Designed miniproteins, single chains, continued (2). Designs and how they scored, part 84

Each design is a single chain, and the fold is of that chain. pLDDT is the mean over its residues in the fold that is shown.

## One batch from the design tools (miniprotein)

Design m6910
Fold by ESMFold2-Fast:
Structure m6910 (fold): chain A 100 residues (1-100)
Amino acid sequence: KARAEGIAYLDAEEARIKAQMPDLDPEQQALAEKRLAAIAEVKELLEQEKFDELVEILRKAVEGDEAAVPKAEVIAGVAARAGNGELEEAGREIAEELER
């Protein structure tokens, strides 16, 4: 259930970003490209059911790894939409840490 809903969410998000991309300025397009890359990697991990690696990405972002932040944001969105308890808890932890 969680995997199928997560993949559907990522497919919709990817389509939304691609549709908006031509109307974005160059700085926004660069951010959109980074988000699309993060979506692609998270989607691959979901398809392979590597939930432990998804949790590790969230942990790295909480620990201050700036390179992990784009993927962590995508994972948090998937967790919120798909109802995956493990990823949802990790997403809440990263959100709380970023507020500090």
Scores: mean pLDDT 75

Design m6911
Fold by ESMFold2-Fast:
Structure m6911 (fold): chain A 63 residues (1-63)
Amino acid sequence: LENLVKEIEEKLKKIEELEKKARDYFTQSFNALVRGDFETAKKYTKKALELIKEINKIRKELS
């Protein structure tokens, strides 16, 4: 029981860290897009989406 609670807490913490990183990448992508730097915007969007996939995988494990 104690080990299960710790596992859930660690996964939730990892989700929070990944969400913060994804938001940073989306911000970088948006700033690049506003400047007309579509190549940089695409790269950061791709990085953010990979983090979202990882978050969804962890969330599925918590079900």
Scores: mean pLDDT 85

Design m6912
Fold by ESMFold2-Fast:
Structure m6912 (fold): chain A 95 residues (1-95)
Amino acid sequence: PLPDELLELLSKARFHYDQGLYYMSKGDYDSALEHYEKAIDYLEKAKEKFPEYSSDLLLEMSVLYRQMARIYEKKGDLEKAKEYLEKAKELEEES
């Protein structure tokens, strides 16, 4: 069972992840990025408070960084796209 505080942080991260997907589906990439960044912030707080769950949290963050990389590809910012994709791969290796 997950701690209640962890579930609250994951719920907030999930809300922003779902909002990011919604804006992505509408082609509003800037709003999608803002929500993905907020989701990452909540996952980082969860990882800091509950390091025993860091493996699963790192995998969740890697999904968000891959989504951000795809947005930067669509915006034509290939340098940022590569940076976020490399960040996602690093988190997957740490998980």
Scores: mean pLDDT 88

Design m6913
Fold by ESMFold2-Fast:
Structure m6913 (fold): chain A 70 residues (1-70)
Amino acid sequence: MRETLKAAAREIARKAVELGAKDLQIRGEGRHLTVRVTVPDEETGKRLEEAMKEIAERHGLTVDVEVTVE
């Protein structure tokens, strides 16, 4: 359980950094992840949101993504 959340959060964090995201915050509770992130543009936000959902689904988790565009 804890390992699953950690693995998903780690992959999400790595993806966010790869795409140039800022102010990344990840919170996990039970089988649910909440992610807050700031991105430079809407396209980056869409790519990151889709990647986060894919990562969460692969680990059997749900995710809510809050994206702020600078």
Scores: mean pLDDT 80

Design m6914
Fold by ESMFold2-Fast:
Structure m6914 (fold): chain A 65 residues (1-65)
Amino acid sequence: SMEEELREIVSEGLRIAVQAAATMDPETRAKVLELVGKLIDAAIKGDLEEARRYLEQARRLLAEA
C-alpha cells in the first residue's frame, strides 16, 4: 500500500540522516539532513514520487562520501 511505502521511505530517510550525522563532514551532513527533511515533508503530504526523489538524492550524497 502507499502507506507502507511511505513508512519505508521515511524509515530509510531517518537511517540515512543518522548515518550522515555519524560519518559525514558538517557541510555534506547539512545537505543530507536538508534532503531528509524535504523527504519527510513530501511523505506527510502523501507525495510518494517527491519522497522517492529526495531519498535518491540523499543516498547519492551518502555514497559519494
Scores: mean pLDDT 85

Design m6915
Fold by ESMFold2-Fast:
Structure m6915 (fold): chain A 85 residues (1-85, ends at bonding distance)
Amino acid sequence: SELRKEIVELVGRLNALMKQDAANPSEALRKEIQEVLDELAKLFSKVMPQEEVNRLMAELKKLIEAQDYAGVNQLLSEAIDKVDE
């Protein structure tokens, strides 16, 4: 539950940053988004094999580059469901 809470908080932060970037795109916001993704990768690595984490992060990056924010949230929701605590 603590790990799940940390991941959910970071997903909330990611969504806030994606909303800001959609309104006013900037390289600085894109860097902050990448920092949040790096933190999410570290947390997911506690419950997933590194190979699975790497695939998840690669797909999230593709969806963000495509501005498919609904796809980002669907993929993250599926990943969070694998966190048992």
Scores: mean pLDDT 85

Design m6916
Fold by ESMFold2-Fast:
Structure m6916 (fold): chain A 68 residues (1-68)
Amino acid sequence: LTPEELAVLRYLVEHADDTSLTYEDLAKAVGISPERVQEIVRRLLERGLLRIEDGKFVATPEGAAALA
């Protein structure tokens, strides 16, 4: 994982209870563009490190392991 991918994944894990998180909120938190966040989230979903559950981004066990 790149540092940006790790930062996005970590932020999503730390804020898992926040159902209102937008790509713009993630972009502000990580310091990158919303378009870049969309690309990173897509890659993390494609790699099985995130899943979508009831409209929330949730780390998979593989995603949690990547943060360790």
Scores: mean pLDDT 77

Design m6917
Fold by ESMFold2-Fast:
Structure m6917 (fold): chain A 95 residues (1-95)
Amino acid sequence: SEREERRRRLGRELARLLAEGMAENYKKLIEEKGIEELSVTELAVAASFFADVGAEEELIVELLRELIRKGAIVVARNVARHSGLTEKLEELLKE
């Protein structure tokens, strides 16, 4: 129905706007505190929103490196899968 199509369209637009706003907020947080000061949860959430908005691969890779450095390997694998960077993560884990 026309109402169901409008609801789905509005839901997609709201999700996109939320992802864009959250990506901008996490980018500012990284610029203010540095990646090293972020928690495992903040790193994972930031990387997920960056992937959703099509942010630069290099930025997501830096967050994956910090997750690995903090010992959060399972979280890093989940983030890499969400971001389409599973092969890049396996490369980082060999270093």
Scores: mean pLDDT 84

Design m6918
Fold by ESMFold2-Fast:
Structure m6918 (fold): chain A 67 residues (1-67)
Amino acid sequence: YKEELVKKLMEYAGLSEKAAENAANALINGDDEERELYVRLLKKEHGLSEEQAEEILRLAKEAKKSL
């Protein structure tokens, strides 16, 4: 799940691998409110669609459950 999250952040937001890994860690370790805020920032700054934003949020929640 974390590896998939990093790949999707690179694909959807155009982040470098290092930036995507840092973003993935923030999304996984955050609470639900922090995840929502971070995804809203990604939509605003990188132009993610609603579908892309939902996929990122889903992957972050699944990665957290896998810890």
Scores: mean pLDDT 80

Design m6919
Fold by ESMFold2-Fast:
Structure m6919 (fold): chain A 75 residues (1-75)
Amino acid sequence: AIPSKQEIVKAVLEVFDKFDPSKNGRIPASKLPELIKELSERLDLPQEYIMERLKPVVEEKGQVFIEDVLEALLS
C-alpha cells in the first residue's frame, strides 16, 4: 500500500534530521542517492518509485530543500 501523507512527512523529517542535524531544512545534492535509499527503507517502497517521484526536485546551489522533497512526494 502507498504510505499515508503523515507517514511520508515523518520519514522525510527523520532522514533530513540524520543528514541535516543543524535543522537548516536542506542537504547537499550529493546526498540525494542516500536520501532515496533511506526513504525506500523507511516507507517500504522500491528505490525506483522514490526516485521517479523526486524527479521534479530541483537543486539550488548544490542543495536539496526539505520543502521540495515533501512537495514531490505528497503531490
Scores: mean pLDDT 79

Design m6920
Fold by ESMFold2-Fast:
Structure m6920 (fold): chain A 94 residues (1-94)
Amino acid sequence: MKLDVSKLSKEELRNLLAAYLRSVAEDAKKNNDEELYKLATELLEKVLAGEVPSEEEVERFKKLVLEHYKKYHPEKLEQVEKALELFEELVRAY
């Protein structure tokens, strides 16, 4: 289901971005994925500070998230791909 990102406030965008980044960081920590955990927490700090992640940071994050879920939760890949599309839309709107 597509969320109407164009109608979200900056605070709502920040809260949604932060919630997703925290979720990914928690999954990375549980599976000892130190590289994904570090990137997710760095992006979380930027978002909470009102900074927009760069396109390069978003692309790297998407790659690491997909590699993580392919290894640990392959049954969730379709949901993760949709979540990453929404994440990218939220970053562009923020």
Scores: mean pLDDT 83

Design m6921
Fold by ESMFold2-Fast:
Structure m6921 (fold): chain A 66 residues (1-66)
Amino acid sequence: SEIDKVSIETYKAEIKELDEMIAKGEAEGAPVVVRHPLTGKETEYSVADLRTLKKALLEKLEELES
């Protein structure tokens, strides 16, 4: 369906962003700092946290493509 196609594209885009953040964290040997656009609050994400988020998105993507 169209909704499934949009969801697949969205999850693929999010996975790509997570891959870029993981690569940055690994290259710098430090957590990735992300600023919330509405609150200005900075949050640190460990590479382990980012990998956990990526795994969850990959599982959702697999369900939609199955």
Scores: mean pLDDT 77

Design m6922
Fold by ESMFold2-Fast:
Structure m6922 (fold): chain A 68 residues (1-68)
Amino acid sequence: MEAAEEAIRTLENMKKFAENNGDKEASKLADEGIKRVREAAEQGATPAELRRLVLETSVKIAEILKKK
């Protein structure tokens, strides 16, 4: 499913960004988000559900980055 592949790529890019900036907490959240997306896609989640998981993870990462 293209939506799952796009969601995973988005989260992988966020993980790489966090790793390059030395933010281990943000990197861990991105990795957890990738696992959630993979599991949801395997269970037949809709594109809307996958987009929501990406958004939820992105918000959490943004909150961590704002604290620094």
Scores: mean pLDDT 79

Design m6923
Fold by ESMFold2-Fast:
Structure m6923 (fold): chain A 87 residues (1-87)
Amino acid sequence: SAELQALEARVARARQGAADVLAMARKEGFPEDVIAEIEAVAREMLARLDALLAEARAGGDLQTVRERMDAVLEEAQRRILALLARA
């Protein structure tokens, strides 16, 4: 469905965004501990998004999955921005 494809695209964008942030942090010479913490946040975020996408594919409620993805992304964004501010 178009809704499922939109969720898949959202997870793909989150994965790319995490890769881009990590590449930038490494290029800018951020402290190794900050980079490791960003990696941990990104890994946790992507695992949660993959689990939600699996629920959607198994016939779960797409609106509930979308709302949970929004919450996961907002939390990860807050945590990453706080880590970037430490550099």
Scores: mean pLDDT 90

Design m6924
Fold by ESMFold2-Fast:
Structure m6924 (fold): chain A 64 residues (1-64)
Amino acid sequence: MASREAGLAGAAARAAAGPAARPVLSPEEAELARRIGETLRRIGDAIEEGLKTGKAPPAVPLVE
């Protein structure tokens, strides 16, 4: 069950809100995305392992 009209309009509005949208990320944004991805992967692995073993996950550094 979806509010397709409202949801689609919202998504289109967000896309339109960036008329000067940059299809290519800046080097800084690319680095930030890479760091976030690496951190999420580590957190995901630690949580998954913790859930399977029932043990506390290892100390994983978080990126702000």
Scores: mean pLDDT 60

Design m6925
Fold by ESMFold2-Fast:
Structure m6925 (fold): chain A 78 residues (1-78)
Amino acid sequence: SLETELKAYELFKEAAEAALAGDDDKAAALFREAGDLLGVPEEETERSIAEFLAASDEQLQKARDVATAAIEKLKEKL
């Protein structure tokens, strides 16, 4: 549902912010919650988390910005 997608992107944005703050444990936990909400297989989620935590600050900022744009677009549809 659009509500589920909105919640997932809010979690992705928070995960990117946590990673930028150096809180890798929080970032990983939030990313897992988002993956579970979207029905992503555990193996794919864990691979994505590894890539995410290895990302540069520039890549994490882009991820946050993409999630922010998705959140705003989804809010317009609700």
Scores: mean pLDDT 83

Design m6926
Fold by ESMFold2-Fast:
Structure m6926 (fold): chain A 89 residues (1-89)
Amino acid sequence: MKGKVKIGATGNPEQRAAAEKLKKELESKGIEVEVEYFTDPGRGIAGGGKAEEEMLEKLKAGELDYIVVPESRFEKLKAEGLLPEEKPE
């Protein structure tokens, strides 16, 4: 089915690389992909985390289909039940 997939990623180099890899993989299957990057000026000072919060809100709103976050953060989000169940039906 013809559809556009939206991916959200933090501005960190590792997450950008992961998002680009996923984009290329999906595009190789004929899927149109848009990547949106979320950065927070001053992130790492006072622990804002606003970029991740904005991505999660857009994911919940259906504005993003996938998100890319650091592995350590991914485990925390999964433990808090903020990620959907992995099993596609």
Scores: mean pLDDT 64

Design m6927
Fold by ESMFold2-Fast:
Parts: C-alpha cells; sequence; structure tokens
Structure m6927 (fold): chain A 70 residues (1-70)
C-alpha cells in the first residue's frame, strides 16, 4: 500500500541520516586530532568543513528525493 511504501521510505531516509551523522562525527574527530598536530590548522579545518557540507547536502538531496517519490 502507499502507506507502507511511505513508512519504508521514511525508515530508509532516517537510516541515511544516521549514516551521514556517523560519518560527519568521524570526520570531526579526525579533524580535531589533525588540527592539534598541524602547522596549517585553518586549512585542515576548512577542508573538513567542505567535506561535511558535501555529505550534508548529498544526504539531504537523497532523503528529499526518496520521500518525494511517494
Amino acid sequence: SSAEKKKKAIEEAEELKKEAEAKIQQLRDQTALAVAQSSNADGVQRMADQLIKQIEEKTKAEVEKKLKEL
């Protein structure tokens, strides 16, 4: 049914969000260590921020696409 498809899409969307959040947290943890050890802390942080934004935007687009296909 359409209701079952909607529920499945929501569950899959939430799973995508959790995967993205875990990946972002891992990047933040790795970046904190790299920043502490780097002579170019600002450069390391900026690169990490760009990667995080890419993950967030890609995940948001995939979630919205999945929910709109209902």
Scores: mean pLDDT 82

Design m6928
Fold by ESMFold2-Fast:
Structure m6928 (fold): chain A 73 residues (1-73)
Amino acid sequence: FIEEAKKIVEENLPEELAKKAVEELEKIGRSKLSKEEKIRQTKSVIEQAIRESDGKAAARTLQAVGELVEKLK
């Protein structure tokens, strides 16, 4: 799930924003947080990256993340 989130941001966001988001996602993956808290923090990181990107990159990332989140239910 963290690996899938990393791929989504790498494929859809500009390289600089993708690198920043991947570093935060790796920190979440290495933490001792519960699965539920890791999901919550991963969503927060992606939402922040979307906010910092341009409109087209934001739209593509939002669609891909929406599918990933629904798959986790």
Scores: mean pLDDT 74

Design m6929
Fold by ESMFold2-Fast:
Structure m6929 (fold): chain A 64 residues (1-64)
Amino acid sequence: STVRDLESEVELAKKVMEEILEELGKEAALNAFKEMQKQGVDREVLEAVAEVIKEKEGVEVEIK
């Protein structure tokens, strides 16, 4: 698909974050999350990514 809706972006972001956590670890994942917030990524995408971090690492990240 050449056009991606918000749901597709959420699924892609979740997969990318899972890979970051598995390959690079918690600190890299937290840095990636901060960069996503700085870049103005949609709140719904940020919430999905924050849930992945919480589930796998037990850390709650605040969405601002």
Scores: mean pLDDT 78

Design m6930
Fold by ESMFold2-Fast:
Structure m6930 (fold): chain A 69 residues (1-69)
Amino acid sequence: AEEEFREAAEGLREVGAQMPDLAEGVRLAIGGAEQYARKLAKETGDVEAALRAGAELVKQALDQARAGL
């Protein structure tokens, strides 16, 4: 779960590095997913499920960014 989140976030950061105009959107998407996962983990006590949910948000953002390339 944590590794999946890290890999997805790294992929999205790479897109931001290639397209500087997307850099702010990439930062906000990763930050939002991290904040969502942290909040969900506190509410449910299930850190692994929360990290998977956050990773899915980052993967969706990555798919959208790649479609825009």
Scores: mean pLDDT 77

Design m6931
Fold by ESMFold2-Fast:
Structure m6931 (fold): chain A 68 residues (1-68)
Amino acid sequence: SLEEKIAEVERRIAELSRRVEETYRRFLEALRRGAPQEEIDALFAELVRLQDELLAAWDELERLRKEL
């Protein structure tokens, strides 16, 4: 059903949001302790990737909700 699809996307958004928060926290910690640039770059790239996935999931949720 449409409601089941919406619930699935909402669960995905919740998981992605949690991963964004965790990765951002790790990124800030790495900056504070002066981690190697390669580690900082990798964390930033992961953060950007997760943000893109989160935006795509929100777009999917908006599309599904318009069909209700």
Scores: mean pLDDT 88

Design m6932
Fold by ESMFold2-Fast:
Structure m6932 (fold): chain A 53 residues (1-53)
Amino acid sequence: EPSQPLVEQLAALLERHYRSVGLDVSLADLERAARVVARLPADKQQAFLALFG
């Protein structure tokens, strides 16, 4: 399992992104997406965050 603080930080980032484009995404879906991102290799994780941050 990825660290819970990392998952929470990624979920918050994704929520801000979706909110900025007018999409309302559930907390459960945000946490699921955050866990997927947190499990990526560091290089792929950074590339993914660059697309959404």
Scores: mean pLDDT 74

Design m6933
Fold by ESMFold2-Fast:
Structure m6933 (fold): chain A 76 residues (1-76)
Amino acid sequence: MSKEEAQRIVEEMKRLVEEMKANKDDLQKVSEIGDRLAELKAEADKSTDPELKAEVDRIMAEAGKIMEEAFKKHIA
């Protein structure tokens, strides 16, 4: 994986997390964004770069919290 590809993945993932935050009341939108984040994580996991992996893991942890909170609010 090139350094430019790694940067694009991280930037796209960060953008998706912000979009997820903006649309947390729309469970369908949150789920669609979550699927896209999982695809980008799978691409990043092909890299052996520990810095990229750490950054992706941080982004996924934040996204996971947003998804959990969004789904919990709509189960009640």
Scores: mean pLDDT 80

Design m6934
Fold by ESMFold2-Fast:
Structure m6934 (fold): chain A 66 residues (1-66)
Amino acid sequence: SDPDAERVARHQEINKLVNEAIDAYENGDLEKMREYIERVRELAGLSDQQVRDLEEGIRFTVERQK
């Protein structure tokens, strides 16, 4: 397998999950948002702090679009 193709596929899946987490937060579904963030953590190997930073970034992005 091509390592670049595998990296691109992983990044595409992560981006999809982040967008799904944003949509869940916009709909007030915090449980679904956390579920998608947890899947990103597994795929990207995020630390607990990076998971918190991602959650804060999603909240900030949605709140700024008011």
Scores: mean pLDDT 83

Design m6935
Fold by ESMFold2-Fast:
Order: sequence, then C-alpha cells, then structure tokens
Structure m6935 (fold): chain A 94 residues (1-94)
Amino acid sequence: DLLEKLREARAQLPAARAEAQRLLASLTSPAGRKLLARARELYERLKSLSREEIESLSRDELVEYLTALLILDVVEPTPEIQELIDLLFEILEK
C-alpha cells in the first residue's frame, strides 16, 4: 500500500533531514530542481483550498499533494506543512 510506504517515509524524516538539506546547497540536477518546484506549486495550490475542497479531492490527488508535502517537509520543514501532512493522512485513512 502506497499510504503505508508514505507513513514509513514520514517516520524516517528526522534522520533524513540533514542529508536532504544538502540538496538545497548542491541542486545541480535539473530533475531535482523541477521536482522541488512542482512540490512548491502543489503546496501553494493546497494552501488556497478550503478544508471542504481538500476533502472533496480524489484519492490520487490527495496522494499527489501528500507526496509533495513530504518532499517539502524533508528539505524545508515548516509547522504549516506538518499540519497539512497530518490533515491529508487523516482524510486518506477515513
């Protein structure tokens, strides 16, 4: 199950953060920069949605947003990102 894999990835984030933060200093890969840019775009879209709109998203859309937030939480963690990750897990587990 993809959701179980995402939970395992989330549990490993504190150990991964120091390594992941080095990606920001050494982003020489166009693919890596594009991945982070896409993750930030999805985060901005998610922030513009009401809770009702978020709850109406398909499972595939919820997983796409959750994956983007998990990437951002590794490289540029904020309390707001952590709150949205918790919300998306809550909705997906319902």
Scores: mean pLDDT 73

Design m6936
Fold by ESMFold2-Fast:
Structure m6936 (fold): chain A 61 residues (1-61)
Amino acid sequence: SSREALEEAVRIGLEIAKLKETLSPEQKAEVDAKVAEAESLKSIRERLEKLREILEWMKEK
C-alpha cells in the first residue's frame, strides 16, 4: 500500500541520515544528490526502490 511504502521510505531515509554522519563532505554531497533524484520521482514505488539502492551503496563504504 502507498502508506506502508511511505513509512518504509521514512525508515530508509533515517538509516541514510545516520550513515551519512560517518561520510566525507564529498560523499555527503553525493548522497544528497542521489536522495534529491529519488525525491523527484513521482511514483512512491520507484522512489522507495531508489532509496534502497542508495542505502545499499552507502553500506559498501
Scores: mean pLDDT 81

Design m6937
Fold by ESMFold2-Fast:
Structure m6937 (fold): chain A 64 residues (1-64)
Amino acid sequence: SLDDRREELLKKTMEELNKGVDELQKQLDAGELSRDEYMDRVGALSQEAGRRLAEELKRLREES
């Protein structure tokens, strides 16, 4: 159903975001990123994830 596909998109987007944040946390812990760089990159990942999710949900709603 459309609801099932929406839930799967949400789940996948959150899983990808969490993996990205986990990778950035490892880079922060390794001293490869400053706290400021970490915060900026987490923000950018979150914004991009939200944008991509919104676009995919729009496509899903417009499909016959």
Scores: mean pLDDT 83

Design m6938
Fold by ESMFold2-Fast:
Structure m6938 (fold): chain A 99 residues (1-99)
Amino acid sequence: VEEELERLRKEIEERFGPKVAELVDKATSGLSLEARAHVYRAILHLAEAVELKDTDPEKARQHLAEARRHIDRAYELDPENKELFDSLRAAVDALEADL
């Protein structure tokens, strides 16, 4: 889990830059390592969906489904952080509506 979390964190920094990576890191610092890894995976799937939205909407939908699955798993692990997970679900719903 720790090695995978480090890899996912680096991917977020490479895609969004260090300031966004720091904000995501800070927003998730109160989560368990497993829940945090799921949030990072959800963010990366959301990014893939945004990139594929106009060129491959079917793949974009698949990435949104994966993002939702990871958000749901993080919710099961750390239910006290409902507001964060509701925000991520809202982002998935907004992107799906634009497909």
Scores: mean pLDDT 82

Design m6939
Fold by ESMFold2-Fast:
Structure m6939 (fold): chain A 70 residues (1-70)
Amino acid sequence: MEEEQERREYAERLAERVKARLDSLGITGATVRIEDGVPVVDTSGLTPEQQKAAADALREAWEEVERERA
């Protein structure tokens, strides 16, 4: 239904924002995927420093998307 589609679009937008932030930080080894409608960052190829940056990027992307929905 439309509600499920909106949820999917939200997850995709959030994943795109996370990827954009990671790209802006020069982190290209991370894979952003959607699991159960939630974007997940695969950090298996990242250094500990990059893993921390990826976590921060996810938080910032979430805040940005929520701000746009307000």
Scores: mean pLDDT 72

Design m6940
Fold by ESMFold2-Fast:
Structure m6940 (fold): chain A 65 residues (1-65)
Amino acid sequence: MLRQEEALGMMRMALSSYGGKGEVRIEGDEVTVEAEFESKEDFEALKKTLETIAKNAGLKLTIIE
């Protein structure tokens, strides 16, 4: 299982890699990602990546477009 700090770092790297502008925040066991994308395809790819990271870290994921 991923540690919370490792999950945060991975999510921030993923957001940057897909060219998204946004923010990643953790409050307790919940992570919120606020992101803007030029491409629907890039957004869907990032969403799957974020869901995988959150699941491995035991975090509840909320994505705000």
Scores: mean pLDDT 76

Design m6941
Fold by ESMFold2-Fast:
Structure m6941 (fold): chain A 78 residues (1-78)
Amino acid sequence: SSLKALKDSLLKQAADLRKKSDDLLKKADELFTKGVELLGEGNIEKALELNDEASRLYSDAARLRGQAADLEAQVARL
């Protein structure tokens, strides 16, 4: 049915968004860890730069997860 095809498409989009979010979280964690290491070495400026980049990636990941949750909620209402 057209409704089943729509639900399947939306759930696939949600899954793709969750995967992209997970990839961004992994990159953010790596940058955050490197930032902490640089802070320990006294390189405050570079540590802050990496922490800012990590924060942006965490924010992007949260946005994608929110979009995925919205799509899943739309499917649940159909």
Scores: mean pLDDT 91

Design m6942
Fold by ESMFold2-Fast:
Structure m6942 (fold): chain A 92 residues (1-92)
Amino acid sequence: SEVARLLEELRRALEEALRAARAGDREALKRATERAVEKAAELAEALGDTEGAAYLRANKEAIAEMVVSLPRERVEAVMEEQIRELERLLEE
């Protein structure tokens, strides 16, 4: 239940990042990516991966800057793949 809620919240954050990438809004993409990283950290913590959660939080800004620096088509492909994987996990 808690894990399913966090997976859904992460999926929504990734969908927001995908919309920002498609719109070419780099600032919105950065904010949405930072939100997705924070949700991924919360999920990692809920699953007992405290080291992974700490890594994600420590590198949140760097990850967002990296994503914004990528070609739009690569960002879209990565976000779409991550969303599909989360949808698969939510069906379990």
Scores: mean pLDDT 85

Design m6943
Fold by ESMFold2-Fast:
Structure m6943 (fold): chain A 69 residues (1-69)
Amino acid sequence: SAHMKKLAEAMRVMQEEYKKFVKENPEISEMEKMKIGNELVEVAMESVRDGLSPEETRERIRKKIEEIL
């Protein structure tokens, strides 16, 4: 379905940004990394609900990471 495709795209964007975050922040604990990962999943799902594009989803995820750091 179109919704499933949009969700898959948003999750791919989230995974890319999360992987970059983990690589750039090796000092953050595994527990904090897991917590951040869960928050980014919520942001990706909310972005799909709001009808955001993949690029708008990426920008929202990046802002969330900046707020946490």
Scores: mean pLDDT 86

Design m6944
Fold by ESMFold2-Fast:
Structure m6944 (fold): chain A 72 residues (1-72)
Amino acid sequence: SPLEVTKAMFRLIGEYTQARLAVLRDGVPVDEAIAALKRQAAEIVRDLSPEEQEEFMKRVDEYIEQLRQEAS
């Protein structure tokens, strides 16, 4: 549902923010932060429909790319 997608997106934004701060403030290697973000994304996506999973995973890929760019 749109509400469940919205909840998943807010949760993803929180996890991305934590990953970004870990890299930029705490010196965590970007690959480890990406791995942690992917694990959280896999947990979040579990209860979404296949169509909602596709849209959600596009956002995950965008955040991973953003994190790689921030770390360079």
Scores: mean pLDDT 85

Design m6945
Fold by ESMFold2-Fast:
Parts: sequence; C-alpha cells; structure tokens
Structure m6945 (fold): chain A 72 residues (1-72)
Amino acid sequence: DELVQLAQEIMAQVEDPAKMAEGARRAAELAREVGDEALAERLDTLSTAPPEQQPETARLAEQAMVRALAVS
C-alpha cells in the first residue's frame, strides 16, 4: 500500500527531481525494513539518477516498488 503510493508520487512528480528522489529513498528504506536488500539497493541507486533520466528512473522505481508490494 505505502509502496504503491510512493510509486504513484514518483510518477506524478516526474517533473520534480527532488520529490522523485525522496520517494525512491523512502521506498528503499521500506525495502530494507522488510529484508529485501537487493530491492533497497536498486531503489537507492534510482533515487540519485540525474534529471535527464527521471522518466526512466521513475518507471523502474515504480516497477521495483510494485514487485516489493506483491512479495510482501
């Protein structure tokens, strides 16, 4: 639920790199709390992507978060 909300926020804030990065960092923390370190590392990497990659980063972050939600 929270991961889905974060994914939606990232997609909605594609024009705002700061909000996109914060959403991805938040999702990475949640992934670590549930013990999925691989997902957390991927989300952390995506949170530091430059603005030019923001649409691709947002899409990958959403995919990773949805997968985490399905597993959880």
Scores: mean pLDDT 63

Design m6946
Fold by ESMFold2-Fast:
Structure m6946 (fold): chain A 95 residues (1-95)
Amino acid sequence: SLEKIFEELEADAPRFRAAGLEAEARGDYITAIVMLLFAAGFSKDPKEKAALYTRVGKIDKKLGDTEGAIKHYEKALALDPNNEEAKAGLAEAKA
């Protein structure tokens, strides 16, 4: 079933996160965004999802994608309203 496929992908969320962080460290920002978004999508923890969206927003900003950064910071704050990095990133992106 689709539910079982989703459960298997949820188990791989930490692997997607690790791959995304390694890609970011290499300057492969497109791979980093893709992998971190998979990690966010398949994570069950709202705070972890928020941290991953915040990281994607920071990469969007580095690439000059201001609209993408705003979108991802807003997603992070919807999941964790107290995420100070997402608040700061959103304020900077809207300035």
Scores: mean pLDDT 86

